# Designs tried in a protein design run: designed miniproteins, single chains, continued (4). Part 18

Each design is a single chain, and the fold is of that chain. pLDDT is the mean over its residues in the fold that is shown.

## One batch from the design tools (miniprotein)

Design m12598
Fold by ESMFold2-Fast:
Structure m12598 (fold): chain A 69 residues (1-69)
Amino acid sequence: MEEEIDRDVLVALGEIYLAIAKLMAKRGEPVEEVKATYDKAVSLFEEAGDAETAERIRKEGEELIEQLK
């Protein structure tokens, strides 16, 4: 059987990292740290097999970083 528990955990962690990245951006943290946190969220969703969400988060993070400059 597929490891349903691992996939669920990866999705939850991805959502946590996404929330952290958004909070860091609102706090005015360095864009490099915000980008690294978004990258973590993207990686977690990719590992979970949710490529669509991963790509969406990646684009959102890249656009946000460009707009902050």
Scores: mean pLDDT 78

Design m12599
Fold by ESMFold2-Fast:
Structure m12599 (fold): chain A 95 residues (1-95)
Amino acid sequence: PERVAELLLGVADMARDGNLDLALRLATAAAEAARAGGPGTAPLAEELDRAVEALKAGDGEKAAEHLRRAARLALGLTPEQGAAVGRAMLDAALR
């Protein structure tokens, strides 16, 4: 959970720094993994979907705000939920 929050804060920094393509790839992977986690991760998936929309629009500041909210939600994840989201993000970064 804390690890995923740190990763999402890193993606927020990428978005603010104009690295929108990498931020979009990582946020999309995180959103898909959170959506696959069922109802317990639905609020995280919704906030990540808003970040993805902002990134597609080229709005790095708005994306960073949503990613920071997503990071706070990630602190409430179970270890299993956090591992699934974190792995998806790392797999996306290595492509």
Scores: mean pLDDT 86

Design m12600
Fold by ESMFold2-Fast:
Structure m12600 (fold): chain A 63 residues (1-63)
Amino acid sequence: APEEARRFGERHFGVRGGYAAELGAKLALQGYSPLEASDEAFKRFGGGDSATAAYHGALLAKK
């Protein structure tokens, strides 16, 4: 669920990582791959931590 992805991201990457992981999970539910979700988070938030958080959020949503 996107809410669980947000909690995961907040725990490991702080508030911005929580938002990025939630975005990644939402994009994965819309059919985006984890890599595509990671790229979108990088564009929106910047930085590798946001990209990594969104990648993991997308994986959590597809599992």
Scores: mean pLDDT 80

Design m12601
Fold by ESMFold2-Fast:
Structure m12601 (fold): chain A 98 residues (1-98)
Amino acid sequence: SLLAHAQALRDRAVQEIADEVRRYLVEKFGVPEERAKRAADLIAEAIRNGTLPTPQEVAEASGLTPEQAEEVIRFAKELAERKDREVTRAVLAHGDAL
């Protein structure tokens, strides 16, 4: 069904956000992989629930400063907005095929 297809695409988008944020934390800020995964999972879960974590929550999870955490949250928000547009487009394309 279209709804089940949309839910699967959203789940994949959230996982892709987690993976991209984790990579961004490791590559740009040198965050250890275990902490980067924890922070990325925190951010992805907040996005799944239609919210964003606070800079303090991200800083505590990652070991970054609050200023760096704000940059990470901004990156994740922009990525989430791009992924939401991709999911909407893919759902509409699936509907047209039926």
Scores: mean pLDDT 80

Design m12602
Fold by ESMFold2-Fast:
Structure m12602 (fold): chain A 81 residues (1-81)
Amino acid sequence: AEEELSRAAEKLNRVAREPPTLDQIVEAAKEYARALRALGLAPDELTFSFVTPDGREYLVRLRINADGSVEVVSVEERELP
């Protein structure tokens, strides 16, 4: 039910900055957070750092809800020196 809304929001944030790699990064971070929660190792908030081959860093901040669902709090793009 939320799949189309989540993807639309991610696409809007990416409209000027295509490629689909940001979508893949966010989804990978969500899956990893869910796996950590299933193992009892996850805090309620997590930040993941991803570096692309072109020297950009993406900071994905996630919140894990009481029902185990994962919410994207923020996605930040930084240029590496």
Scores: mean pLDDT 66

Design m12603
Fold by ESMFold2-Fast:
Structure m12603 (fold): chain A 95 residues (1-95)
Amino acid sequence: ADNLAENMREGGKVTQETMERMAENHLKRGLITEEEAEKVKELGKLAEYHFQLAADYYEQGDYASALRHLLLGLRYYDEGRKILLDGAKKKLKEE
């Protein structure tokens, strides 16, 4: 079943697009800085890139390289997610 490889490819693309939109929305709402918004966009692109590589290696049967790139993608995603969540938490404390 190609469900895992497809999920890596689709998840990477959706993650990049969602992080870009959330960064723009959070910046517009004053939840994050311009520097943080650009960082989130960069992290989303890096996560997508590594999730696509993970899917490619998984389909090739190179599970070690697939895992390495999956973990790198998840690290970039987690860093971007933390920037967005910390901005939202700060706003909730002010309200």
Scores: mean pLDDT 84

Design m12604
Fold by ESMFold2-Fast:
Structure m12604 (fold): chain A 89 residues (1-89)
Amino acid sequence: SEKDERFRELALKAGELFNKIVELIKKSGLTPEQQAEAVRALTEAFERDMSEEEVIELLKKYGITDPEIISLAKELVRVVREIRRVEEE
């Protein structure tokens, strides 16, 4: 169905965005422990349906201020919210 195809495309995009964020965090000056904590916190934030503002503040709390990571995180929040909207159709 068109809804199933749209869901699949959004889910793939969300996964790609999350993978890009994780790779950029791994290339940051953060310790392995800080990297693991930041990735865990991001995963929990999406499970808890946190806003773009809340996700950005969470990233900053973990020392992540890279504009590219922040931009990708904003896009990921929007994609996750669109997935939820499609599921409600």
Scores: mean pLDDT 84

Design m12605
Fold by ESMFold2-Fast:
Structure m12605 (fold): chain A 76 residues (1-76)
Amino acid sequence: SKAQKELLEEIEAVRKEMEELDIPEGLRNMADTLISFIESIAESSNEKQLEMLKEQLRKFYDNIKKQLEERKKEEG
């Protein structure tokens, strides 16, 4: 489906962005765990659920970026 393709493209985009930002291993492991969970339920998900999963993944990644910015400000 179109939503399934969009979700897979978002997963690839997030993984690539995380590699480029050199995210700490702990946060990367958390993101990989979430992505694996999303992938495991995506096959049984309808279009609305797939769109929701895409939104949740982006929101989670945005939170990781915010935490990285806050940590750099406190430690540097």
Scores: mean pLDDT 77

Design m12606
Fold by ESMFold2-Fast:
Structure m12606 (fold): chain A 61 residues (1-61)
Amino acid sequence: KDALLAELERAIREQDLAALTRLVPEVQTLDLSEEERARLAALAREVGDDNLADFFAHGPA
């Protein structure tokens, strides 16, 4: 879990779209807390990716 979250945060900061395409579904299979999703959404917004921020804030299930 922690390793996947760290790699996801790196991919968001570097705007590595290939890594994001792979990691986002994997991270969704983890039971992410609302706080963890909020932090990822804030990070995505910080780099100007509003669509990715909305995706994390939404939290599909």
Scores: mean pLDDT 73

Design m12607
Fold by ESMFold2-Fast:
Structure m12607 (fold): chain A 67 residues (1-67)
Amino acid sequence: SKRDLIEKGGAGLYVGGSTGNEKMIEVGRKLLKEAGASEEEIEKMEKAGRAGDAQAVGEIARKLAER
């Protein structure tokens, strides 16, 4: 479902971003794109994930899931 794609994608960007796992980031980006996220939203979530900002990642994911 869209919600599952957002959850897995967001987790991938957060865990991949905070641990430097580039393959996990790439998979997370792809899942979010399939869920209907824009490139701008994906880039913002990746930036937040690389910064270890779980609150920012969660907020972007929540807003995307409500569409």
Scores: mean pLDDT 86

Design m12608
Fold by ESMFold2-Fast:
Structure m12608 (fold): chain A 90 residues (1-90)
Amino acid sequence: SAEEEQKKKVEEDIKEFEEWVEEQLKRLEEYLKTLSDEEKKQAVKDAIDQLEEARKQLIERAKKYYPEYYEEYNKKLEEIYEKAVKRIKE
């Protein structure tokens, strides 16, 4: 059904975002090892800004294409984002 197709796409999009975030975090961790303390602050800020922009783009897409699942999708993306930001800052 159309509902089952939307749910599957939402689950796939969430998984892809989570996997992309995990890859970005690994790349950031390696990059931070090569930087001075001042450069690390900027790299961290840039990484958080990139994650937030990616999240915003996905949320706008979800509003348009998955209105029935928007609240669930937004909640899951927010959880992934907040967890990533916490890992970056801690």
Scores: mean pLDDT 83

Design m12609
Fold by ESMFold2-Fast:
Structure m12609 (fold): chain A 103 residues (1-103)
Amino acid sequence: VRFERTSDPNTVRVILPEDFKLPEGMSASEAVEYLIEYLQKLLPGFKAETASFVETEEEIFINIHGTLQGKPVVVRAVVDKKTGEVLSLYLRFPRAEDADALL
């Protein structure tokens, strides 16, 4: 997994493996739980506190509030409902120094 800088110094983009996708047939709530479990394995010390989603015909927009190594973090993800592909995944921190620590 790779972390990329964005135009916002408080936000990093997470680059997932090219073949990464959610299992077929998941509900939006199951997709959220799957992503949280995956992030806990990917990011040691990640803890999800609250999660919400908005579902459209084509996409699931996921918003997770939590902590990473005790630092507040917001996870924002967009999932394609047809393929299970994660189209975007971002981590936003209150302070740029916390984002920079991942780069």
Scores: mean pLDDT 84

Design m12610
Fold by ESMFold2-Fast:
Structure m12610 (fold): chain A 72 residues (1-72)
Amino acid sequence: GDSQAQQLVNQALQLIDQAEASSDPQRARDLAQQALQLAMQALQVATDRNIINQAIGAALRAIGILFDVGGD
């Protein structure tokens, strides 16, 4: 449900913050891949529009890190 989706989004955002703070490109990619998976899981269980929007935002930020390894 939405409580589970919010927890998944919060975990994804924490991993994204760690990835963006990392000086190691490989670690940043690994953290971003994990964050993307959590954000996608949140989208599967979220029904609240605000949580869906947060999950989409987290997924896009994670994708950005995966392709640029420096964040946005």
Scores: mean pLDDT 82

Design m12611
Fold by ESMFold2-Fast:
Structure m12611 (fold): chain A 100 residues (1-100)
Amino acid sequence: MPSVDELIKEGEEAVKNKDYTEAINAYYGAYLGALLQSNGDLASELRKKLLETVKKAEEAGDYVTAVMGYNFLAGLEYDQGNFEKAQELYNRAKELASKI
C-alpha cells in the first residue's frame, strides 16, 4: 500500500495533469490513511482537496469522474452523521449522471 505522503504527491501530480480520476482516488486513499493514523487535521485538509478536485472535474465536463467523487464525499459525510450534507452531495451526483 502506498504511504499517505505518497498518495498526496500522486494526487497533486494527477491534478496538474488534469487526471481528476487518479487525483480523487489518490486523495481518497490518503484520507483513509489519515483516519487510520488518527490525524484529524490532515483528514480535514484531504476532504477539502477531494471536494476541490471533484469540482474541477465537474467544471472540465468530466461528469463520470465528478459523479464518482461526489459519491465518495457523500459517503464520508454520512459516516460523520451529516446526513443532510450527504444527501445534497448524492443528489448532485445524480444530476450529473443524467448528463452522461
Scores: mean pLDDT 84

Design m12612
Fold by ESMFold2-Fast:
Structure m12612 (fold): chain A 75 residues (1-75)
Amino acid sequence: SIESDLERAREYVEELRAQGLDETAAKLEEAIRYVEQGDVKKGLEAVKKAMDLAPDNPAARQAALAIANAINAVL
């Protein structure tokens, strides 16, 4: 479900903050908020910005995947 996908994304955001990647975490939090508001386009733009900051980070990749799954469930 969208709710469970976004909860999973939030767990990875906390892992990013624990790693000191606060800017990447903030962009993924923006993406989660946009998806919750139904703004899929802004959500996807925020995910792209997060991935530009940390393209090879496993937690960032997992958060982005969870957000993408939530977006696909809305489409």
Scores: mean pLDDT 87

Design m12613
Fold by ESMFold2-Fast:
Structure m12613 (fold): chain A 64 residues (1-64)
Amino acid sequence: SPEMEEFRKRLEKALEILKKNPNASIDELVKETGLDKATVEILKNFLKERPDATLEEILEEMGL
C-alpha cells in the first residue's frame, strides 16, 4: 500500500541516520523522518542491540 511504502522509506531514512550517528536524538529522528516518537524509540533500542540489522529484520521485529 502507499502508506506502507512511505513508512518503509521513513524507516530506511531513520536507519541510515542511526548507522551514521548512533547517538542521534529521538527528537532529531522524528523531525528528519516524520516517524512517531514510539517507532523511533523502538528502532534506536533495536539497533543498540543489533547495530548491523537490515531494514527487513527491523520490519519483522515490528510485525510488518
Scores: mean pLDDT 82

Design m12614
Fold by ESMFold2-Fast:
Structure m12614 (fold): chain A 86 residues (1-86)
Amino acid sequence: MADKLIEEMRKAIEALKSSDDKVVLEATKRIIRLAEQLDKDPKYREEVIKLLEEGIKAAQEAPVSEITRGVVETALASTLTATKSK
């Protein structure tokens, strides 16, 4: 069920608050992968959009380098745009 994937996505968003650039980048990759899996079913699309918006906010507050923050914000914003375009 998608419930487990949604929980995994929430855990990955929490990991974006890490001060470790590597942890934040790995969490970003996981969020994108989970969003792509959940986005295949239209009934989860609204929840995925909400979680991606929360992820972008968490990334903006992350105590990591400006370069890492910019990469993460861009990647999540691109994923959000793709999800909203369906």
Scores: mean pLDDT 81

Design m12615
Fold by ESMFold2-Fast:
Structure m12615 (fold): chain A 68 residues (1-68)
Amino acid sequence: GRAAGLAAARAYIDGLVAAGELTEEQGALLRALLEDEAMSATEKAREAAKVGLEQQYAEALAVMNRAL
């Protein structure tokens, strides 16, 4: 379900932060985008792209969808 998918995506993002591939602020932004229920998928992707995190957002979303 959604909770399991979000947990998997958060773990993935936390791993990228621990590896130094993302800052804590970048990780927090990606978690906020994944958890937001008011924004469309297109709007979330655009927000990630604006800060250069489009690929990392897409990868986290794929992790979430595999765990659903």
Scores: mean pLDDT 81

Design m12616
Fold by ESMFold2-Fast:
Formats: sequence, C-alpha cells, structure tokens
Structure m12616 (fold): chain A 67 residues (1-67)
Amino acid sequence: KEIKVTVDTNGASLGEAIKEVMKKTGIKLILPEQISATFKGKTYTDAEEIDEVLKTNTGPVTFTIKV
C-alpha cells in the first residue's frame, strides 16, 4: 500500500519532486497529502516543511507515497 522512491534533491520544490516521483513510479496522480519525506534520518509529513527541506538541501530524499 506504500511505495518508496529515493530522489536526489537539487533545490527543487515539492511540486517538482512530485512530478519526478510520478515519472519514476508511473503513478498518474499524487496529492501532497499522500507523500512523506525522509532526509538524514528525519521524516517530514507537512507539505511546507518538505518543500523547505527540498529547496535548502542537496542529496538523497526518500519519499513514501500512500496509495
């Protein structure tokens, strides 16, 4: 029921990361509420917090998608 995808962040927004996850998984629609992100051992579930983490960091982020 959950899909995990690792994406290298490069200053991307959450919206850009969602598009990349959709391309990698073939899922046609992902809402921000379906995604949590784990970066350096901490899990983020709030869309604004995830967006800030992605914009201010570089490196691998693991997204968990609730389908």
Scores: mean pLDDT 78

Design m12617
Fold by ESMFold2-Fast:
Structure m12617 (fold): chain A 96 residues (1-96)
Amino acid sequence: GIEVLGSSSANGLTAEVVGGDSTSLVVKATSSLGAIVDGKVLVRNADGTVVSTAALDADGKATLTGLTAGSTYTVAVTATLSDGTIGSAAVVVKVT
């Protein structure tokens, strides 16, 4: 499972874990300032190494794989909004 340990947001972008298991997670990005035009997700382990990347789909979701049970990860989302704003959000998760 996925345990959420913390989150942050900037420029109206938020990110939420909406699914996952012991090896994967699904993140959903939402915006309060404008429609998401394009977005990218980076997953870093506790050492700061990028272990997974994905683009946001048309529903604002990305599926990240290659995770390890017992490990903590930072899920960082950046998105370009329809008004030209670049939003960012991060979620810290523990895979259980």
Scores: mean pLDDT 84

Design m12618
Fold by ESMFold2-Fast:
Structure m12618 (fold): chain A 87 residues (1-87)
Amino acid sequence: SVDDELLERAKKALEEIKKIEQEINSLPPSDVDRIEELAKKAREIYDELVEEAKKNNSTNPELQKLIDEIYERALKIEEKYKKIKVS
């Protein structure tokens, strides 16, 4: 079903976000350009998933929980980038 496909994509998106978190944590704060690219990529992953869920009018609670977790993680990544940028 479309919900099953979206759920699978959301799980892969969460894994990608976790990889981005790990890479950012391994980078020196001086590598601001790379951290910016990773923060933008995390936001794009979230935005694409949200658009697909909206297009399919998905109300699957498991999908919503994954989207919420991805949102919180992407937001924390963006906050880390903003903090590094002003340092």
Scores: mean pLDDT 84

Design m12619
Fold by ESMFold2-Fast:
Structure m12619 (fold): chain A 76 residues (1-76)
Amino acid sequence: MKPKYKDYWTEAQKEAVEFLAKWAEEKGVETSEDDTIATILNKIKEKYGPEEVRKLYEKLPKKDAITEAAFKSAAE
């Protein structure tokens, strides 16, 4: 018997990563499949500054404590 499961982060984390990866691709920022939210945000911050990170946080479809903490660290 093979159990069924989903290997997903929290829904908010997954949607945040997908949102950030799409935004980064449109802006020419390289991301990896193994990049965390914090890693992608640091790449965006280095190129566009902390103000852009704050704007992206406001546009997130879902938020949780983990995504909020990552954005706060990057937006500092």
Scores: mean pLDDT 71

Design m12620
Fold by ESMFold2-Fast:
Structure m12620 (fold): chain A 89 residues (1-89)
Amino acid sequence: MQQKTIYVHSTTSTNNSPISSQQSSNIAQQFSDDTGGIAIASSSSPSQSQQIANDSTDGLIQSQQAEMQIKGYTAIIGSKTNTIITTPD
């Protein structure tokens, strides 16, 4: 049916802070509560070193509702104004 796109943008990240799947779960829940949109977070998370190294400078990523139903999404918060949503393999 109709698809919904979610965007997760972080402006509250702390420099040199580790990124964890717990943060992704919190962001997904807050997005769902605040916007009434669709947000899914997976417990799958790469190592903290890899998450920090892979921080995007923009961090606005959209995910489709249908895709989220069959995949786990992890929202990763960088130390910058960015949030990365990734699907585990």
Scores: mean pLDDT 37

Design m12621
Fold by ESMFold2-Fast:
Structure m12621 (fold): chain A 89 residues (1-89)
Amino acid sequence: DRLLEAVRRLAEALGLSEEEIEEILELIRNGDLEAAIERLAEAISKALGVPLEVARAAIRASVEALLAESEEELEALGRRYLPTAERIA
């Protein structure tokens, strides 16, 4: 589904293992969105060296958009956060 596919692509881009990706997807399928957001925020923070609070805010906004908005809104949010994810040392 839309949310699961977007989360899988993000987790793959962050370099997470298939086991970590499936763990996050299972949290979403079980309705544990807050737990999934925390897992993704932690992964982004560790992978990109950004503060956990920044990563959490970005992921929460993206998840809320995925649940409520059209695909155009999702693309706009993805473009906003993607440049931050590109910053690798």
Scores: mean pLDDT 71

Design m12622
Fold by ESMFold2-Fast:
Parts: structure tokens; C-alpha cells; sequence
Structure m12622 (fold): chain A 89 residues (1-89)
């Protein structure tokens, strides 16, 4: 039972990282206006500011897996935020 959860988490992380890398490559090929970049950065910062509340909600619904999914989303948002901030410079 617990081993099944571990295997599922490892598979989710692998697939998530693959999709994230592909999405970042696609985003790098796109051109954004300064206004679009600023809006996206503000939105991501707002979402990151509330991640602890989101994590607690996820834990209540699906302990372990829910927390893991939120942690992956936070990592994705932080990665995307850095990417957008670099494009704005």
C-alpha cells in the first residue's frame, strides 16, 4: 500500500518534470509584451503567497499525495517566475 504510493509519486514527478521542460521550451519560443510579462509575474507571486493554505487544503483531501502535488506546483510556479523575470530584464 505505502509502496504503491511511493511508486505513484515517483511516476508523477518524472512525468511532471518532462511536461514542465517541454512547456518551458515552448514558452521560450513565444514573444510576450512587457505588460503580459508583468501581469503573469504578479499572478504567480500572488499564487505563491497562498501556497501554504493550498497545501493544507490538499492535505485534508488527499494526505501525502495532495501535499506532493502542491509542492510540485510551487516548484513549477517558481521556475516559471524566474523565467519570466529573466525575459523582462
Amino acid sequence: MEEELKEKLEELEREFRRQMEEALRELERMEFSEEELREAIERLRRMLATYEAARERAKAVEPGLGEFKVDLLVEAYETLLRFLEEKLE
Scores: mean pLDDT 77

Design m12623
Fold by ESMFold2-Fast:
Structure m12623 (fold): chain A 72 residues (1-72)
Amino acid sequence: MTGEAALAAAERALAEARRLFEEEGDLPGSQKALDTAGDYAAAAIALGLTERATALGREIGKLGQRLHEALA
């Protein structure tokens, strides 16, 4: 897999996590999609897209915090 492909997969997984959280209230599904987004973002970093993948990681972290607060 290329870094660009990993980054695109992370972006799609983040969009799915956001949809599951904001539109469906599916907290477990959103968490699973966030885990997938994080895994692909880490792969993109390992494949050399450090700056772009780190920026995406910050957005993943923000949604993860919102999800954690919703579970409390």
Scores: mean pLDDT 84

Design m12624
Fold by ESMFold2-Fast:
Structure m12624 (fold): chain A 64 residues (1-64)
Amino acid sequence: HMASVTVPASQVDEAVAKAERLLAEHPEVLDYYVLPDPQNPDKVRVVIRAATPEAAERAKAELE
């Protein structure tokens, strides 16, 4: 299950730090990755992969 948050490229380091903390603290969070937004080069997507849809939604809320 996956959830994504779109952030300005200037804030990607903060979003990555939050994602790494979620990975360390929550075993239901499996990994994360960062993708460029093809429609807007000033934005990136932070994608969280989780074992359950509830864990994915919680991770998304923490990143927002």
Scores: mean pLDDT 78

Design m12625
Fold by ESMFold2-Fast:
Structure m12625 (fold): chain A 89 residues (1-89)
Amino acid sequence: TAEALKEAVEHVERMLEAVRRGDLEAAREELKKAIAALNKTDLDPSKKTGLQMRLMAALVEAELGETEVAVATLEDVLEELRELLKEAE
């Protein structure tokens, strides 16, 4: 789980950077990789689904030009993922 959570953190961090740059294509690719990493974790299914839905919402927000909202959503997801990673180590 720790390895898969670390991969998820890395991809969400890259997605956040892509959103900040306005690179929506890179953001979509990093979202796909973050979801794939989350699916490799043994997290509770409801928590896993909630994280994935928030990541997808952030992409929609970014595509609508709501960059500040998308960034805030991704920062919240990163905080939760980093806390989960600390607990798994």
Scores: mean pLDDT 86

Design m12626
Fold by ESMFold2-Fast:
Parts: structure tokens; sequence; C-alpha cells
Structure m12626 (fold): chain A 72 residues (1-72)
């Protein structure tokens, strides 16, 4: 399982712009599951979508806040 680290760089409502450790920027969408986990979809500039489980809800983080995603 791949773990990626993201830093919040901008917010637009429920959508969060995240900078990954490799310098790529993605749009993150989060949803809390019934199991209490935070599921996220990461939308890359090339249109690729990756799903994962976040350490915290990135929509609740301030700009500059960091979190990890276990990519499924």
Amino acid sequence: METVTGTVVARDGAAVTVRLEDGREVTAYSQRGDDGRIYVGLVFADGTVRSGIASVDPSLLPVGGTFTVDVL
C-alpha cells in the first residue's frame, strides 16, 4: 500500500488543493464513512483519480496543514 503526504495549499468549499511531497498539486474530496474512516478522492491534473483513506479530513485543516493518505 502506498502512503502519500499532502499539504493543503488552498480551499474552495469542500474541494481542497493539496501539494504532494513530489511537488504535484491535486484536488482532494473527502467523505467520512460509516466506519469512521475518512475516504478521499485525489484528482490529478492529468485526470487520474486515486482513492484512499486519509489520516484526517483535509477539508478541516488550515492552509499549510499536512495529512497522509493510504492509497487503495
Scores: mean pLDDT 79

Design m12627
Fold by ESMFold2-Fast:
Structure m12627 (fold): chain A 86 residues (1-86)
Amino acid sequence: VEEELKELEEEARRLEAEIEAMTDQQLLDKAREIEAKDPELYAEYRKKAIAAGAKTEVEIARLVVVGYYQRKLKEKIEEIKKKIAE
């Protein structure tokens, strides 16, 4: 249980570093991939990015990619925490 949480935290840290290291083109490609897989979630994060003051497609793409993967990891962590709390 505690080992699973540590593993997810390590994965979250690795993913964060990977996203920060991405080039503009890689961010655009990844955002397009997210749109293809989850168009509703992409639209939600795109609106949030624009509302936050993102002015370029690269800025929008970065916020979409970060937000999308952070949400997916948070869902996994919450699922494990609920099993512990019960």
Scores: mean pLDDT 76

Design m12628
Fold by ESMFold2-Fast:
Structure m12628 (fold): chain A 80 residues (1-80)
Amino acid sequence: MAEKAREVFNRLLLRASKAIIDAVDAGMSLEELEELARQYAEELRKALINAGVPQDEADRIAERAYEVLLTLAKAALEEK
């Protein structure tokens, strides 16, 4: 259970992180990046629930992932 959920989390977070960096390089605005990060966090939340993670835990993990992705986007924009 936990192992499968962790694999799903790591895979989706890596894909989301790459997508955020690529989007920053492509000139996406902060507002568009926030929306993109929210979409990936929601996808992660659903994937975790489908992997058997309790909703409360999936919600917390997705919220944390959103914060991480948003921080990454802001940091990448500062390098622009």
Scores: mean pLDDT 82

Design m12629
Fold by ESMFold2-Fast:
Structure m12629 (fold): chain A 111 residues (1-111)
Amino acid sequence: MKKNIEFADELFDALDKDKDGKITFEEFVNGLKALNPSLSLDDIIELGRLLAKNEVIGKQLKENKELDYKSLSDKEKIEFLIILAKFFGIKVEGEVLTDEQLEELKKKLGL
């Protein structure tokens, strides 16, 4: 639990280039490409589609064109990490990432 939340907060801070507590879809795309330059436009489109299916994250991105990550609950932050982990092909069998799954995700993101 705690390590998942700490990593989610680290990742959101890395993606939030202007440090306003909100991430636009453009900042999210550009931030992920900066962390992992091997990501193609097709990869980013598929990830955006997966995020759009999440009830809270998808609603914010559709309605507000930005994600207020400081408004997210611990559960919603973990759901965001699970979506990223599954996108990178990491097998997630539980409701949280294990230490090993977090380390693999960090390597995929260049963190």
Scores: mean pLDDT 78

Design m12630
Fold by ESMFold2-Fast:
Structure m12630 (fold): chain A 80 residues (1-80)
Amino acid sequence: SDAEKEARNRQVINLLVALAEARRRGDEEMARRLLAKLRELTNGQITESEENLLATAEAVADSMSEEEREKAVEEAEKLL
């Protein structure tokens, strides 16, 4: 259903934001776990390099307020 697709897209966005935030704080272990989960949820459809994926993650995070980023990180960590 469209609602299921929207929920999955929201999970992907939350994981991208959490990945960008983990990278900014130098948490390499968390970044690795988030990247693995992102690839798992997208069933290998994300074929981009890690560098390109990180650039996308940073762009998404930068489009959000601090409060929106904190909420996205909290939701993403629940998926780990």
Scores: mean pLDDT 80

Design m12631
Fold by ESMFold2-Fast:
Structure m12631 (fold): chain A 66 residues (1-66)
Amino acid sequence: GPLEAAREALERALAARDAGAAASAHQVLTHIEKGDLEGARASAEGAIASGDPGAAAGGQRVLEGL
């Protein structure tokens, strides 16, 4: 589900030492944990638009689960 996709994106970003991807994944995860699925979608769309390939991949996986 979207929570698992966001956690996976965060762990991948931390392993890759990609600060931009980690920040994007953390924002999405925070919205999902609060039950704010609209905020999670907006944050995932922002990650895709960020120009960071890791953030974009993570955001895409989250959107597929929402």
Scores: mean pLDDT 77

Design m12632
Fold by ESMFold2-Fast:
Order: sequence, then structure tokens, then C-alpha cells
Structure m12632 (fold): chain A 55 residues (1-55)
Amino acid sequence: LVELAKKVLEGMGVDAPVWVVVQMLRKMTDLKASDEELREAAEEARREMLEKQRE
């Protein structure tokens, strides 16, 4: 999920809000994961990408 969320952020922009990433994850695949699980993956992906940008 984190890797998939990173791909979404690469397409939309690393500053895209977490809720938008969650919506895109649901569109990309038939995810049966909870909103909490999707949000956690999106937050982790966004955090890692933003941290890398600041290095």
C-alpha cells in the first residue's frame, strides 16, 4: 500500500492531501482495506517523500 500511495503522490504531487491519496488508492484497485489502513499507508508515503525532498 505504501508503494502504491507513493506512485499516486508522484502523479499528483507530493503535497497532495492524505484524503486525496486515499481516494486515488480506491480508484486504482478494488481495495477492501479500511479507511484507517489506507490513510496510514498514504500518510507514511507522503511523509517519506517529503522527508526525501528536504534532504
Scores: mean pLDDT 73

